# Designed miniproteins, single chains, continued (4): the designs that were tried, part 44

Each design is a single chain, and the fold is of that chain. pLDDT is the mean over its residues in the fold that is shown.

## One batch from the design tools (miniprotein)

Design m13515
Fold by ESMFold2-Fast:
Structure m13515 (fold): chain A 78 residues (1-78)
Amino acid sequence: ALPEAFAKALAAYLEEKAAEHAGDENVERLLKYVAADPAAFLRASVAELSRRFGVPRSLVSRLQRELRELAAAHGVTF
């Protein structure tokens, strides 16, 4: 189970990213995957995730970096 504070911060982060990419079904599908298994998202390669979800590698890389920073801020390691 994720710490409550991190789970709340992750939900807020994903809601913000969904708003930034409103109408992009590929990004919506990726963000749902991140919500379900953030550890699996961080373990996967940028190339694998980009191909799987049809999203730019630059966006995947940015989301992985931002999520690692968010996890570190809450003392969470994957």
Scores: mean pLDDT 87

Design m13516
Fold by ESMFold2-Fast:
Structure m13516 (fold): chain A 55 residues (1-55)
Amino acid sequence: SEIDELDAQIAALDARIAAVRARLGDSLEGQIEVGALETARATLLTTRKLLLKKA
């Protein structure tokens, strides 16, 4: 289902954020990469909420 696909994408972003934090710590590069990934995650969460409201 679309919800399962979104949940998988959100989980992948959570894993990527953790990996970036482990690799780059609190560096400026790490903050920029994490910020971009958190923005993508927020978009997926919004899409998930909209799909649930239509069910």
Scores: mean pLDDT 84

Design m13517
Fold by ESMFold2-Fast:
Structure m13517 (fold): chain A 90 residues (1-90)
Amino acid sequence: MMEEIEKKILYFKAWLVERARAAGNELSSSISEEEKAELEKAAEELEKLPPEERRELIAEGYAALAKLAGHDVSVEEARAELAAAEAALA
């Protein structure tokens, strides 16, 4: 269960990094080389998934990360926020 939650959080982080790069933004240099390797692997895994499945995993990761940060965000709310964020870029 912890491993599964961590993997979903990693998928959300990978999506966030890819989106930031597409927008020309940079992330904090505090990201370790090990974490960068995990993010790149997660990004490759996400690209192989259908868009609907990718969106679901990313939303679950966002909700899990938000809860760890003390914010009560449901997976449904996370899905809506991610969809709105993606629409804003299109």
Scores: mean pLDDT 72

Design m13518
Fold by ESMFold2-Fast:
Structure m13518 (fold): chain A 69 residues (1-69)
Amino acid sequence: GPAEAGRRALEALLAGGASEEAAERGVTKAVIYLSQGNEERAIEALIAGGASREAAERAVRYLKEGGTG
């Protein structure tokens, strides 16, 4: 569900080099962008928080699969 997707996204971002605070803020922004249909802006927000592109893309995939709240 959405809570599990959010947790998986956070774990991916932390593994990808983001800090805990940056990962949490990034997920919040990514959920908003994904709700607007803007996947690339979601990925960009996560990369700006310090995550690798691979980690950002993986996190966005989890959020899309579990719903974006």
Scores: mean pLDDT 80

Design m13519
Fold by ESMFold2-Fast:
Structure m13519 (fold): chain A 99 residues (1-99)
Amino acid sequence: MKEAEELRKKGIEYYRKGDYDKAVEYFEKSVKISEKEDTLLTAYSLANLGKVYSDQGDYDKSVEYYEKSVKLLEESGASDITISLFRMGLAVGKIIKKN
């Protein structure tokens, strides 16, 4: 849906400004709308949530969201390159969480 993509873009705008609470709000709204119709957009928004939580130091939430994103990408038949990029985010979250 165009609305879900616009919400994801708003989340990215707030993330770039350092407003992580607003970024989370808009990414969660994007997931809620896209989860029935756009698996790739849902995966992207979940990865954006993983990134925000990582930058906030909430590594448990970061890993959870990246794992959900990677599973959706694998189920959707996304390219190996796309899956590898998202798995890299998951690996970073797990390394930081351990330390």
Scores: mean pLDDT 77

Design m13520
Fold by ESMFold2-Fast:
Structure m13520 (fold): chain A 96 residues (1-96)
Amino acid sequence: LVEQFRLLGGQVKKRVADAILTSVSDLEKGLELIDKVGEELAADPLARELAEELTKIAKEKAKAAAEDPSLTAQKIQEALDAVDRAMAELLARRLA
């Protein structure tokens, strides 16, 4: 379980970072990539309850980076931190 969450979290963070970077040049494409991550999370029985929350956060960060590209690195880091917190909280609930 812990290793599965670690692997999933790493994959989600990479895809979210790539989507936010894409949103700086093409916001519509970046948001489409985030929606695909959300769809895959919703299909995963380990993390489906995080799909809406993480999709919303990632879209907010992508829009902010597109609006001000100088904040791109900061918005990516904020999104990665949000993924880590959400995954840790979910794992803690499942181990309790």
Scores: mean pLDDT 84

Design m13521
Fold by ESMFold2-Fast:
Structure m13521 (fold): chain A 87 residues (1-87)
Amino acid sequence: MSKLLFEGVARDVTDEGFFVEAEGASKVVKVGDKVAVYVHSSNGWLPGTVTEVTEKGFRVKVDTALLGFPASAVVKDGDKVEVYEAP
């Protein structure tokens, strides 16, 4: 069963990934962590890797090559997201 790490808001969405606004992220996630992100607006799941961690949140690079579509097809700026530990 996947562990919920953070609830946050998607920002700076690109075809390859997005930033999750979530205070205290540096206490829970690290660069290189594998995550699964649930997007409430689309009911979609995005597998990815944490690439940057800041005081304001963290950046996720989505495995778009495996999915066959860009991250922006599933997530948009302002979307509520739940970030889970990947199995």
Scores: mean pLDDT 80

Design m13522
Fold by ESMFold2-Fast:
Structure m13522 (fold): chain A 86 residues (1-86)
Amino acid sequence: TEVELLSQEQSRSATYGQSYTFTVKAIKTEGQSVLVLEVGGKVAAAREIKEGETVTITVNSPQLADAVLRLYEDGEFVGEVASLKA
């Protein structure tokens, strides 16, 4: 599986707290490919990706924490796609 990070951002607001946003394009997928977003060491979101798709994942957190986006293929860890530090 091959993915391209198009953008990554973090912001803070009084309404939503800390926000983490990643936009990723799936260039080629093998088997079941899933993006997993961890915030503060906990899984915050998971999204299956299909070849040719561009997906945006946004997670809100009440506290500032590190965010890491990981790629899995058929349940196996493939690699880290992106990270945002607190």
Scores: mean pLDDT 80

Design m13523
Fold by ESMFold2-Fast:
Structure m13523 (fold): chain A 89 residues (1-89)
Amino acid sequence: AEEEAIAKETLDLRIGKKVSKEEYLEFIREQLKRLGYSDAEIDRIIEAVEKLLKNEEYLDDETVARVSKVDPLLAGISLIKKAVEELGK
């Protein structure tokens, strides 16, 4: 499926190259466009991903579901960070 192809391309980017944050965010933006998300939805998702990369926040469940179609590893990292924070209480 197209979603499976996108996930493979995302994995190849992560393991095959050293990329800047800006290049990675643009890659995610283009993959979300391929999946048919609106520009407004993409902007919200990119903002959430940027905050996650800065270790400022983790993704909410709706954003995790959307990101998992492009980068299942990043979605998994967000879920792990949330679980670690909850266990630290």
Scores: mean pLDDT 70

Design m13524
Fold by ESMFold2-Fast:
Structure m13524 (fold): chain A 86 residues (1-86)
Amino acid sequence: MKVHITITGLSKEDAEELARKAKEKGAKEVNIYKGRVLSIYGDLSEEDAIELAKEATKKGAKAIVHTPTETRIYENGKEVAVLPNP
C-alpha cells in the first residue's frame, strides 16, 4: 500500500528508532526534521503503517497516515479519525 506517514512530537531517539523500523519494513523515503517531525513515504503493508503510527502515538506523538483511499489520524495509541480522500 502506498502511504505517507507524518509523525510529530517524538524525541530524537524515538524518531531515529522508528525511522530505522520504517526502512526495514520497506519505506522508500524517511526524513527526520529537527528530531521532532518524522516523515515516512513508501509502499508499506496496512499492518506495518498502522503499527508504526500507533507506536509513535504511544510515545506521546501524533501520527497522520495518508493512504490512496483515506487519511487516518492516530493519538494515544488509538485511531481518532478516518477521512475519505477526495
Scores: mean pLDDT 79

Design m13525
Fold by ESMFold2-Fast:
Structure m13525 (fold): chain A 72 residues (1-72)
Amino acid sequence: GKEEAIKLAKEGARIYKEGKEMLDSGIDVEKGTGLVLRGMGLMIEGYLIGKKEGYGEEVIKIAKEAGLNLKE
């Protein structure tokens, strides 16, 4: 439902930002890349759930705040 989609999007955004910070600092490129991919996957999953129920825009906003554009 809506709550699960938002929860997935927020968790994905958190993980995505952590991965991006690791890549930007050069501390752990392999770990940072893995976190970026995982965060993107969770945000996409949240978007697909949200879109089905008519609240995809709220998930898109969360993703954009994290630096991921789910719409072109």
Scores: mean pLDDT 81

Design m13526
Fold by ESMFold2-Fast:
Structure m13526 (fold): chain A 92 residues (1-92)
Amino acid sequence: SLDKLDALYKQLVDLVRQVAAAANDPLTGDILVGLAHISYAISKLTGDYSFGLSQMLKIAQQAKKMAQASNNTALAAQGDKLINQINQALKQ
């Protein structure tokens, strides 16, 4: 579903920005946001939403690792919630 892809993409970008700020790592944040945007754009152009969701899953997993490395339990939990939502969307 395009609506699910759009919602998950927006949540992913927000999570990555928050995690990058907490880790004081803006370069990694910019790279992960760029990768999320490219994956989202390819999925919209091709209609391959499974591709975009799979790439967003990898980025969400990386964002969770950054939150854990910064001992930010709230952002790590937000990452887990997003990972679960992406996995649920992929099971369609």
Scores: mean pLDDT 88

Design m13527
Fold by ESMFold2-Fast:
Structure m13527 (fold): chain A 80 residues (1-80)
Amino acid sequence: MKEAEAALNELKALAKKHGFEETVDLVERALKGDKKTAIENTGKALSLVFEAYERGEISTEDAQKALDAAVLMLKVVGES
């Protein structure tokens, strides 16, 4: 599960970089929760990042990094 925590910390760092406090809180809840809580809160955090992307508040590169981190976390947690 260290890989899942690393992926969530990457997503948290991206959210902090852009000042997305609600996204940071969702990722922190994912880090502290059980598997189901981690999946649900990661999905919500990613949704907020995509809404920011649609508004032009985040670059395509940073949005892709957020997606890659979320996908990696979901893959690791789903296979565990």
Scores: mean pLDDT 80

Design m13528
Fold by ESMFold2-Fast:
Structure m13528 (fold): chain A 100 residues (1-100)
Amino acid sequence: MSPLEIDLEGLKEWIKKNLPEEAAKKVLEVIDEFLEKVRNGEATEFEDYLEFAEKVMKILKENKVPKDLQEAIALALATMIQELFPEHAAEFVTKLREIL
């Protein structure tokens, strides 16, 4: 399993334990879809990861997930982007903040 897959599996486990059931289910479906794209070589550019993160954050907002939990997930996603696309980290944080 790649380091990215390990990080996303860790995020899935945290989501299962900390989010309301309905929000958790929807976010986990988006993460599983994204992991499949990563495995197939379909998610290779920053824009693919940004689209994934925006989908996650919109689900959290629409399902009225507590702000502190939204911020925890945003931080986890920002850490992932800092590791994979350090040149885009500031842009990524700005885009996520616009959704929150």
Scores: mean pLDDT 82

Design m13529
Fold by ESMFold2-Fast:
Structure m13529 (fold): chain A 93 residues (1-93)
Amino acid sequence: SLADEFIEEYLDEILEKAKAEVEEAVANGEPLSTELVYNSILRSLDEAFEEYAKKHNIPEEKLEEVREKVIERLSVHPKLKEMFEELRKKYGL
């Protein structure tokens, strides 16, 4: 599916960018929280997804369905769990 192809191509970049943003926020005095991590992930995901949608000519009426499937796949992905565990270990909880 388009959602599976998107995850395969962009997941590592999305998580790396989100992690860098979270680490910068924590370094600047923001408390580490699930909300901070998810907001950073969604921002990086939206940027990558806009580029992907244009590249694959996804019709506007299908954008919401594909994006929802991407978020669903990301939410259960082992790499997301690994990112949370790494942040917790590095910054303490």
Scores: mean pLDDT 82

Design m13530
Fold by ESMFold2-Fast:
Structure m13530 (fold): chain A 65 residues (1-65)
Amino acid sequence: GDRERLGRLLLEYIETTGRTVISVGELKRLVRERGIPPSLVDELAEKQGSPRTIDLLEALRILSS
């Protein structure tokens, strides 16, 4: 599903960049390029209480719940 595709994208991003934080805007750009709904990024931002950045390790925890 889209949540599983997002989880794979986040793992790939961590593995390729070594970064564990990403801006909401950059993550929305990446998900659009992959045909994943940008609304899932808004859901992650809302759950983390952060309008500008996503903690990728916490995002993976949220997506696994």
Scores: mean pLDDT 86

Design m13531
Fold by ESMFold2-Fast:
Structure m13531 (fold): chain A 84 residues (1-84)
Amino acid sequence: PAIYATVAVASAHGPVPAGSRILIPVIDSEPGDPLSTADARAALAGQEEAVLAKAQAKGRLDEALQLLADLRAGRPVHVDAAPV
């Protein structure tokens, strides 16, 4: 199952206000292995590169990048961890 992590966007990225929270897909660090709660929390701390790398592992990098682009356009996105 997929999890979503918060990524801090620099104020230089479009119309997104400083301090805005951007949630992008966080996927298993290795294909087939679920993320631990600790890893999910670390990703939610805003390590953008690690989060995008995990998305790439599941072939969802384009979706994560599009999500960031949409947020730069001022579109709100907020998705929590996958349902239990």
Scores: mean pLDDT 44

Design m13532
Fold by ESMFold2-Fast:
Structure m13532 (fold): chain A 82 residues (1-82)
Amino acid sequence: MMKKFVAGKGGVEVEIIIENGKVTITLKAKTEEYKPLAELLQPALDHFKQYMESLSNEEKAELAEKFAKMVDDALKEIEAKL
């Protein structure tokens, strides 16, 4: 079964895909200006992916959902303070 979580705003998007126990985390830059930031952060996301893959399928889904929600909530708080 495939589960997909997406969060992001301001030209950056985080995509988490869980398929058959495999985890894929991709940081996507929507504009050219954010590409260097996405590339800089990718190694940290790759480490997080490996940690998630060590968990049960249920724990992977819960952690992915919490992470996506935290990213979305953080971006909303940043927008509210602007």
Scores: mean pLDDT 71

Design m13533
Fold by ESMFold2-Fast:
Structure m13533 (fold): chain A 92 residues (1-92)
Amino acid sequence: MRKVVTDEDIERSVANTRELLRAMDAAQQASLARSFARSARALGLPEELVAGFEELADEAAATTDPAAREELVERMVELVRESLELLKKRDE
């Protein structure tokens, strides 16, 4: 079968990432964001996305307020979606 990223795959990944991040503490969220930054760099994604994940990792490590943490989760999910959309475009 061909290796193609679909819209369903993107939605599933986004939903799974959101659930995973909501279950994590600040240190775990920061660690995951740094992992996303490394993956984005390895995949040759735009420097802006890599920088975005690195910024979110630093903010997540420093943020203990629950409302601010929920905002960080949504910002991280948006960067994940953008990264997957770019990968889909490369596969087309």
Scores: mean pLDDT 79

Design m13534
Fold by ESMFold2-Fast:
Structure m13534 (fold): chain A 88 residues (1-88)
Amino acid sequence: MGDKFVENDSKISRDYNNTKPSMDKKQQRKKYWEIYVKIMDNVATWFTGTKPTDKQWKNFQNQFAKLISRYYKKPVQDWKDKFDKVKK
């Protein structure tokens, strides 16, 4: 369960600053992008062996929107709408 997954932003930021004094924002973005690409590749392979269908991709977006909504405490629909805008 993830009842302690979401914490105060100030506390989280302090822990990250203490842990990452040697990493700039560019290096952080590159590592996050590499993780994102790996997740997308694994998801694509898992659903279709190469690329997910529009239905499977939309289901993934829905699940990801729920995960992000839980973390940032924002409505699931707001994230879905944002993802749909980016795809266009």
Scores: mean pLDDT 54

Design m13535
Fold by ESMFold2-Fast:
Formats: structure tokens, sequence, C-alpha cells
Structure m13535 (fold): chain A 76 residues (1-76)
């Protein structure tokens, strides 16, 4: 299910945002930003995913999860 997959990704992002140190989180966000830049996803999906990564970088687990769910549903 698209919704179940998107929810699982949002939960994983929230968990990573809460559990990683600021330094580990910055490294993960940098890798994810690089992958996003190289992806062939639609511009709207890339914009939503970029906002999710900004929230993750800021340590806002709830906002990162919400934006990750939004990006996942847009990609479907």
Amino acid sequence: SVLAGALAQAEAVALATRTLSPEQRAAVVAELRAGLAESDAAPEVKEAAARALDAMAAGDAEEAARLTLEAGLLAA
C-alpha cells in the first residue's frame, strides 16, 4: 500500500531525527540531499523532500515525518 509505505518512511525519518547525534544527522541529511539532487523525481516531490530534509537537519522529528509523508504521497 502506498499509504503504508509512506507512513513507514515518515516513521523511520522521525526515529532517525530523534536518535542520531547532530553530527550524524547532518551527515545523513547531506547524503540524502545529494541523492535527491541526482534523482529523476518530479520537481514537486523534490521540493517536498527538500523541506523534509531541512526539518530533519533542524532536529524537528514531527515536522520531518509530516513532510516525508507529504513527499511520499506526492511521489505515488
Scores: mean pLDDT 85

Design m13536
Fold by ESMFold2-Fast:
Structure m13536 (fold): chain A 62 residues (1-62)
Amino acid sequence: MEEARKAAETGARQGGLQAVALAKALGLPEAVVRGESPTTRGETRAVGDEVESRVTYKGVTV
């Protein structure tokens, strides 16, 4: 469980950085990165210069 939580937190952080870079490249006020698989579901948004992330990995959400 702790390993799954750590992986989810790392994924959320990486997704946040990518979303911010994408928003700046496209000149958008908001960018969304989503990924889903049987064991992983994630959604990360960049709103202006802030990042909102939600990642679920093997039932652990961050």
Scores: mean pLDDT 55

Design m13537
Fold by ESMFold2-Fast:
Structure m13537 (fold): chain A 110 residues (1-110)
Amino acid sequence: SIIDEFINRRYQEMLNAKTAEEAGNVLVRGLMGLELAEASREQLVEFVQRILDWAQEQNLPDSTIQTIQDVLAFLQDPSASRQELLDALEEMILAVYKGLKAKEEEEKKK
């Protein structure tokens, strides 16, 4: 589907991101596009799963990985509203951005 291709393109942009700012911008565009396209729960799960895979490959902090995993688990709650799912994705994006900034600062110091 067009939405699946959109998710795949965001994942490729994440793999090519060189800074926390670039990665954060890709994630924000991803969320906005999924919201505008009225993406299904399954498509939101696919998006978060790809972010989790990417974050693990980048060796992001354990706290960041745990936040993504918690959001992925929440997305599988059938009682959660679409707005609650989108709010959880926004919180996850902010956590990923903060984790990337922390990693950048650590790498600059040693």
Scores: mean pLDDT 81

Design m13538
Fold by ESMFold2-Fast:
Structure m13538 (fold): chain A 75 residues (1-75)
Amino acid sequence: MSDEEVKALEEEIRKLMDEFDKAYEEGNKEELKKVIKRLKELLDKIMSKDPNDPSVGVLAVAVAVGISVGESKLK
């Protein structure tokens, strides 16, 4: 993956994490569920790239951690 592609995916992750934090702070459980669904879709998109690229692995782990934390808060 190119540095430009990594930066684009990092920016997409950042935007979703900003929405995650906002929904969490507002106590909006339904919006938090929607953000988690979008994070799962982004994870699938990242995992569709070359799995031997370490940049893919790093980005996938970051998104997966966010999903796990969010789901643990929703019960």
Scores: mean pLDDT 77

Design m13539
Fold by ESMFold2-Fast:
Structure m13539 (fold): chain A 60 residues (1-60)
Amino acid sequence: MDVEKAYQEGYEAGLAGRPIWHNSVASGSSPEEKEKDQQILDAGMQGQVDGARERARRYA
């Protein structure tokens, strides 16, 4: 999953009102992969926040 896809997944989850818990911080990853995983998690969390705001707009 790339950062853009993570954001979209987060947005969809936030819009649906469900949490994103990416269990994708895989143990044993290289430092480079861990950094990428962190970027992916950050993007997903940002998407979830944005999606939750949109959800509040739609369901209000």
Scores: mean pLDDT 70

Design m13540
Fold by ESMFold2-Fast:
Structure m13540 (fold): chain A 62 residues (1-62)
Amino acid sequence: MELSEEKKEEAIKELNELIKQGNPNAYEVTGEKFGVEPETVREWDIEAGVRALKEAVDRVFA
């Protein structure tokens, strides 16, 4: 099931808040809320992290 880019961003925001709160089931809770597998949420998190890292590197070496 394809979710909109906005919903993926919302899922990552909620995931980050749960991780900040120390919730050990952050991926499962986020996946359940957005109707996707925890593995899918983990993939989105990795993609978002890679993109953020690339932007940070580009900013430093610009």
Scores: mean pLDDT 75

Design m13541
Fold by ESMFold2-Fast:
Structure m13541 (fold): chain A 100 residues (1-100)
Amino acid sequence: SSDRQQVIGEIQSTVQSMDFRVGQSQQQGDQTSNRTGDPSVRQQLQDQISQLRQNRQQTVDLLRQVQDGRISPQDGRDRLDQINDQVSSVVSQVQRIVRS
């Protein structure tokens, strides 16, 4: 359906956005870790980046489920919204750590 194709496009766009955000968060994390020299800051940043990579994998898995017709377009959107909320939370935590 056109609705399914739209959801597929939204999920694909989200995966591309997550790839960019992982790279950006890693670069910001490396700069902050080098600036502070604090191993606890490095560990906190690595934990958040690992969470972001997990959210990316969930998004890829969701893409496959929608493409295979195993999930409805509406359920696909609802799960994508949940993932996006989790990603926003992780990005906010990275920004707080970087600003410390």
Scores: mean pLDDT 86

Design m13542
Fold by ESMFold2-Fast:
Structure m13542 (fold): chain A 90 residues (1-90)
Amino acid sequence: AEAARLAALRERLRAAPPAEARALIAEHGMTPQQVRDLVAEYIAEQLDKIARDFEIRLARERGLSVAELSENLGVSRATARRIVEEARRL
């Protein structure tokens, strides 16, 4: 499906350096709206990675439980469990 091809392209764009990303966009003839949607999602994913590192450090420093992290950070309990496990490794 067209949506599945766009999803695969989006994943490739996240891994690519800027020059390759521009070439992929041109090669696949993406619309300006599709590019805007990808950029918005990509920025959100990069910010989530930065936030995750901060969350791990806070969990370690404050000794937060899975339930407290899930509520305070607005993340799923599965995500909160991973944060707590990573905090224990620091």
Scores: mean pLDDT 68

Design m13543
Fold by ESMFold2-Fast:
Structure m13543 (fold): chain A 62 residues (1-62)
Amino acid sequence: SLLQALADLLRKLRAHENIIKNAEKQYEKNSDEVIDENIKKLSPSMRKILEEAKKRYDEKKA
């Protein structure tokens, strides 16, 4: 529903910066497989934030 989507979006935005920073550091220091293990510890919705961090990490590596 729209309310659920909006609430999820706001939650992601609030946690976005901290999650991205931590995830980016872990992608830098660990393999993608190790990061996948770490994502498993978070809710499925938070995984999308981690995917954004991976995209940033890949940009830095390129």
Scores: mean pLDDT 62

Design m13544
Fold by ESMFold2-Fast:
Structure m13544 (fold): chain A 100 residues (1-100)
Amino acid sequence: MDLSEEELKKLIERTEKFEKPLEELADKMKEETKKKLQELIEQIKNTKDQAKQDELIKELSRLLAEEMLKLGILDEEEAKEFEELLYESFKNHLAQRQAQ
């Protein structure tokens, strides 16, 4: 079993309150924003520099939180909490892949 996937699932379970907001984001998100998200995800996967990877993860988390705020899905406090949880979730997933 991939321990990073289990840790990610546990984080998702703790963040069930953001499940419906995430579905609403997926429905309302513009194609341009979806493309930018895909590009950031690909850059994160292909980046070997940890500092640059961390910066890209922060950008991805901020972009998603800002889009949810713009669409009125989350308020400012909820968007900040969501950004922090996304950052930790992505960082933990990638850190587990580096543990060889």
Scores: mean pLDDT 71

Design m13545
Fold by ESMFold2-Fast:
Structure m13545 (fold): chain A 66 residues (1-66)
Amino acid sequence: MEKKIKQLEEETKELQKLDEETLKEIEEELAKEKNPSVRKQGELALKAYEGADPKEILEEMLKLIE
């Protein structure tokens, strides 16, 4: 059981490393974004990528586009 969890954790870490440059680029674009609604949407997308609950993220995004 625990061996499979460790293998999945290692695979997840490799995927995270592959995406570290992409995450930094997104953060830089968000910092340049003047529109606060677009910036918040980008921040929520980053949280979803980091493993936040997709349903909660979608609900927050829907509130921003009202």
Scores: mean pLDDT 64

Design m13546
Fold by ESMFold2-Fast:
Structure m13546 (fold): chain A 97 residues (1-97)
Amino acid sequence: MEELRKRIEELIDEFAELFVKYLQGDESVKPKLEALSKELLELMSKLPPIEQVEVLKRLYERMLKKLEEAGAPQEVIDALRRVIAQYPVGLEHAKRY
């Protein structure tokens, strides 16, 4: 399980960096983004549903950080922040309490 989580973290980091390059017009990274996406989805399918949501939230947070560092347009940053806000994992735990 720890090896699986470590590989997912590595995929999240690499995907976020290449995604920023793709948005900046580097279409040469698209095949690698598709390969990373397939591997990430396959590994995520081995996790419980709640951990899958946490991985997606972490991916979006990493993408947000990389986009802000790269000086992406505010509209793109705001759109991604809106997506992250839709993952209420903490609220689900509070509701069960």
Scores: mean pLDDT 73

Design m13547
Fold by ESMFold2-Fast:
Structure m13547 (fold): chain A 72 residues (1-72)
Amino acid sequence: MLSEVRQHLQQIKAQDPDILDVYVGQVSPRHFQVILSVTPEANLAAVKQKVSQALAQAFPQYQFQIAVTRKQ
């Protein structure tokens, strides 16, 4: 459910000061697009890996496309 995915992402954001903004959209019944905006100094690969692992563990029935962008 989109609301549960959004809630979980907000919990991740609250624990990671490098994550500034989170967007989540449902592309299909089992496929979600996640876009993260992070600080300019953040390690994009590390943030993407952390969020990807957390979502895969919490929602194994879903697929996630995760994009991470730096705030300018």
Scores: mean pLDDT 83

Design m13548
Fold by ESMFold2-Fast:
Structure m13548 (fold): chain A 61 residues (1-61)
Amino acid sequence: SAWAQLEARLREIQALVNAGNLDAAIALLQQQVADTTDPQLRAMLQHALDIVQAMKEQKAK
């Protein structure tokens, strides 16, 4: 199902964040935002993307 595919992608993104691979996590989150037509889910994914981008900025300091 589309929901099961989304869950699998979100688990993959979480694994990348846990591994410290923030660039790959950001790229996959950007792809999910682009592929998402549901406005509520897109807003939640955008919020997650903003958090991971903020984590990358903190790591760069």
Scores: mean pLDDT 82

Design m13549
Fold by ESMFold2-Fast:
Structure m13549 (fold): chain A 70 residues (1-70)
Amino acid sequence: AQAMAEEDARAAIEAELAANPELIPEMVEAVANSTGAATPGSLRVAEMVLEAVAVLDPAAAAEMRAALAA
């Protein structure tokens, strides 16, 4: 149930970013700003966003991955 819900959420994020690719830099910034106050739930959301961004913009995904690792 949780894994299926996370895949559905990722697909929804992917569809939204495909429709509005200008949101990709905003998502990168949001993930970077959230890492200092990260909870397990917010990290999972950040990982789903990273997976969606990696499909559309691999360079932006690399920046998000670096922010999540810091």
Scores: mean pLDDT 70

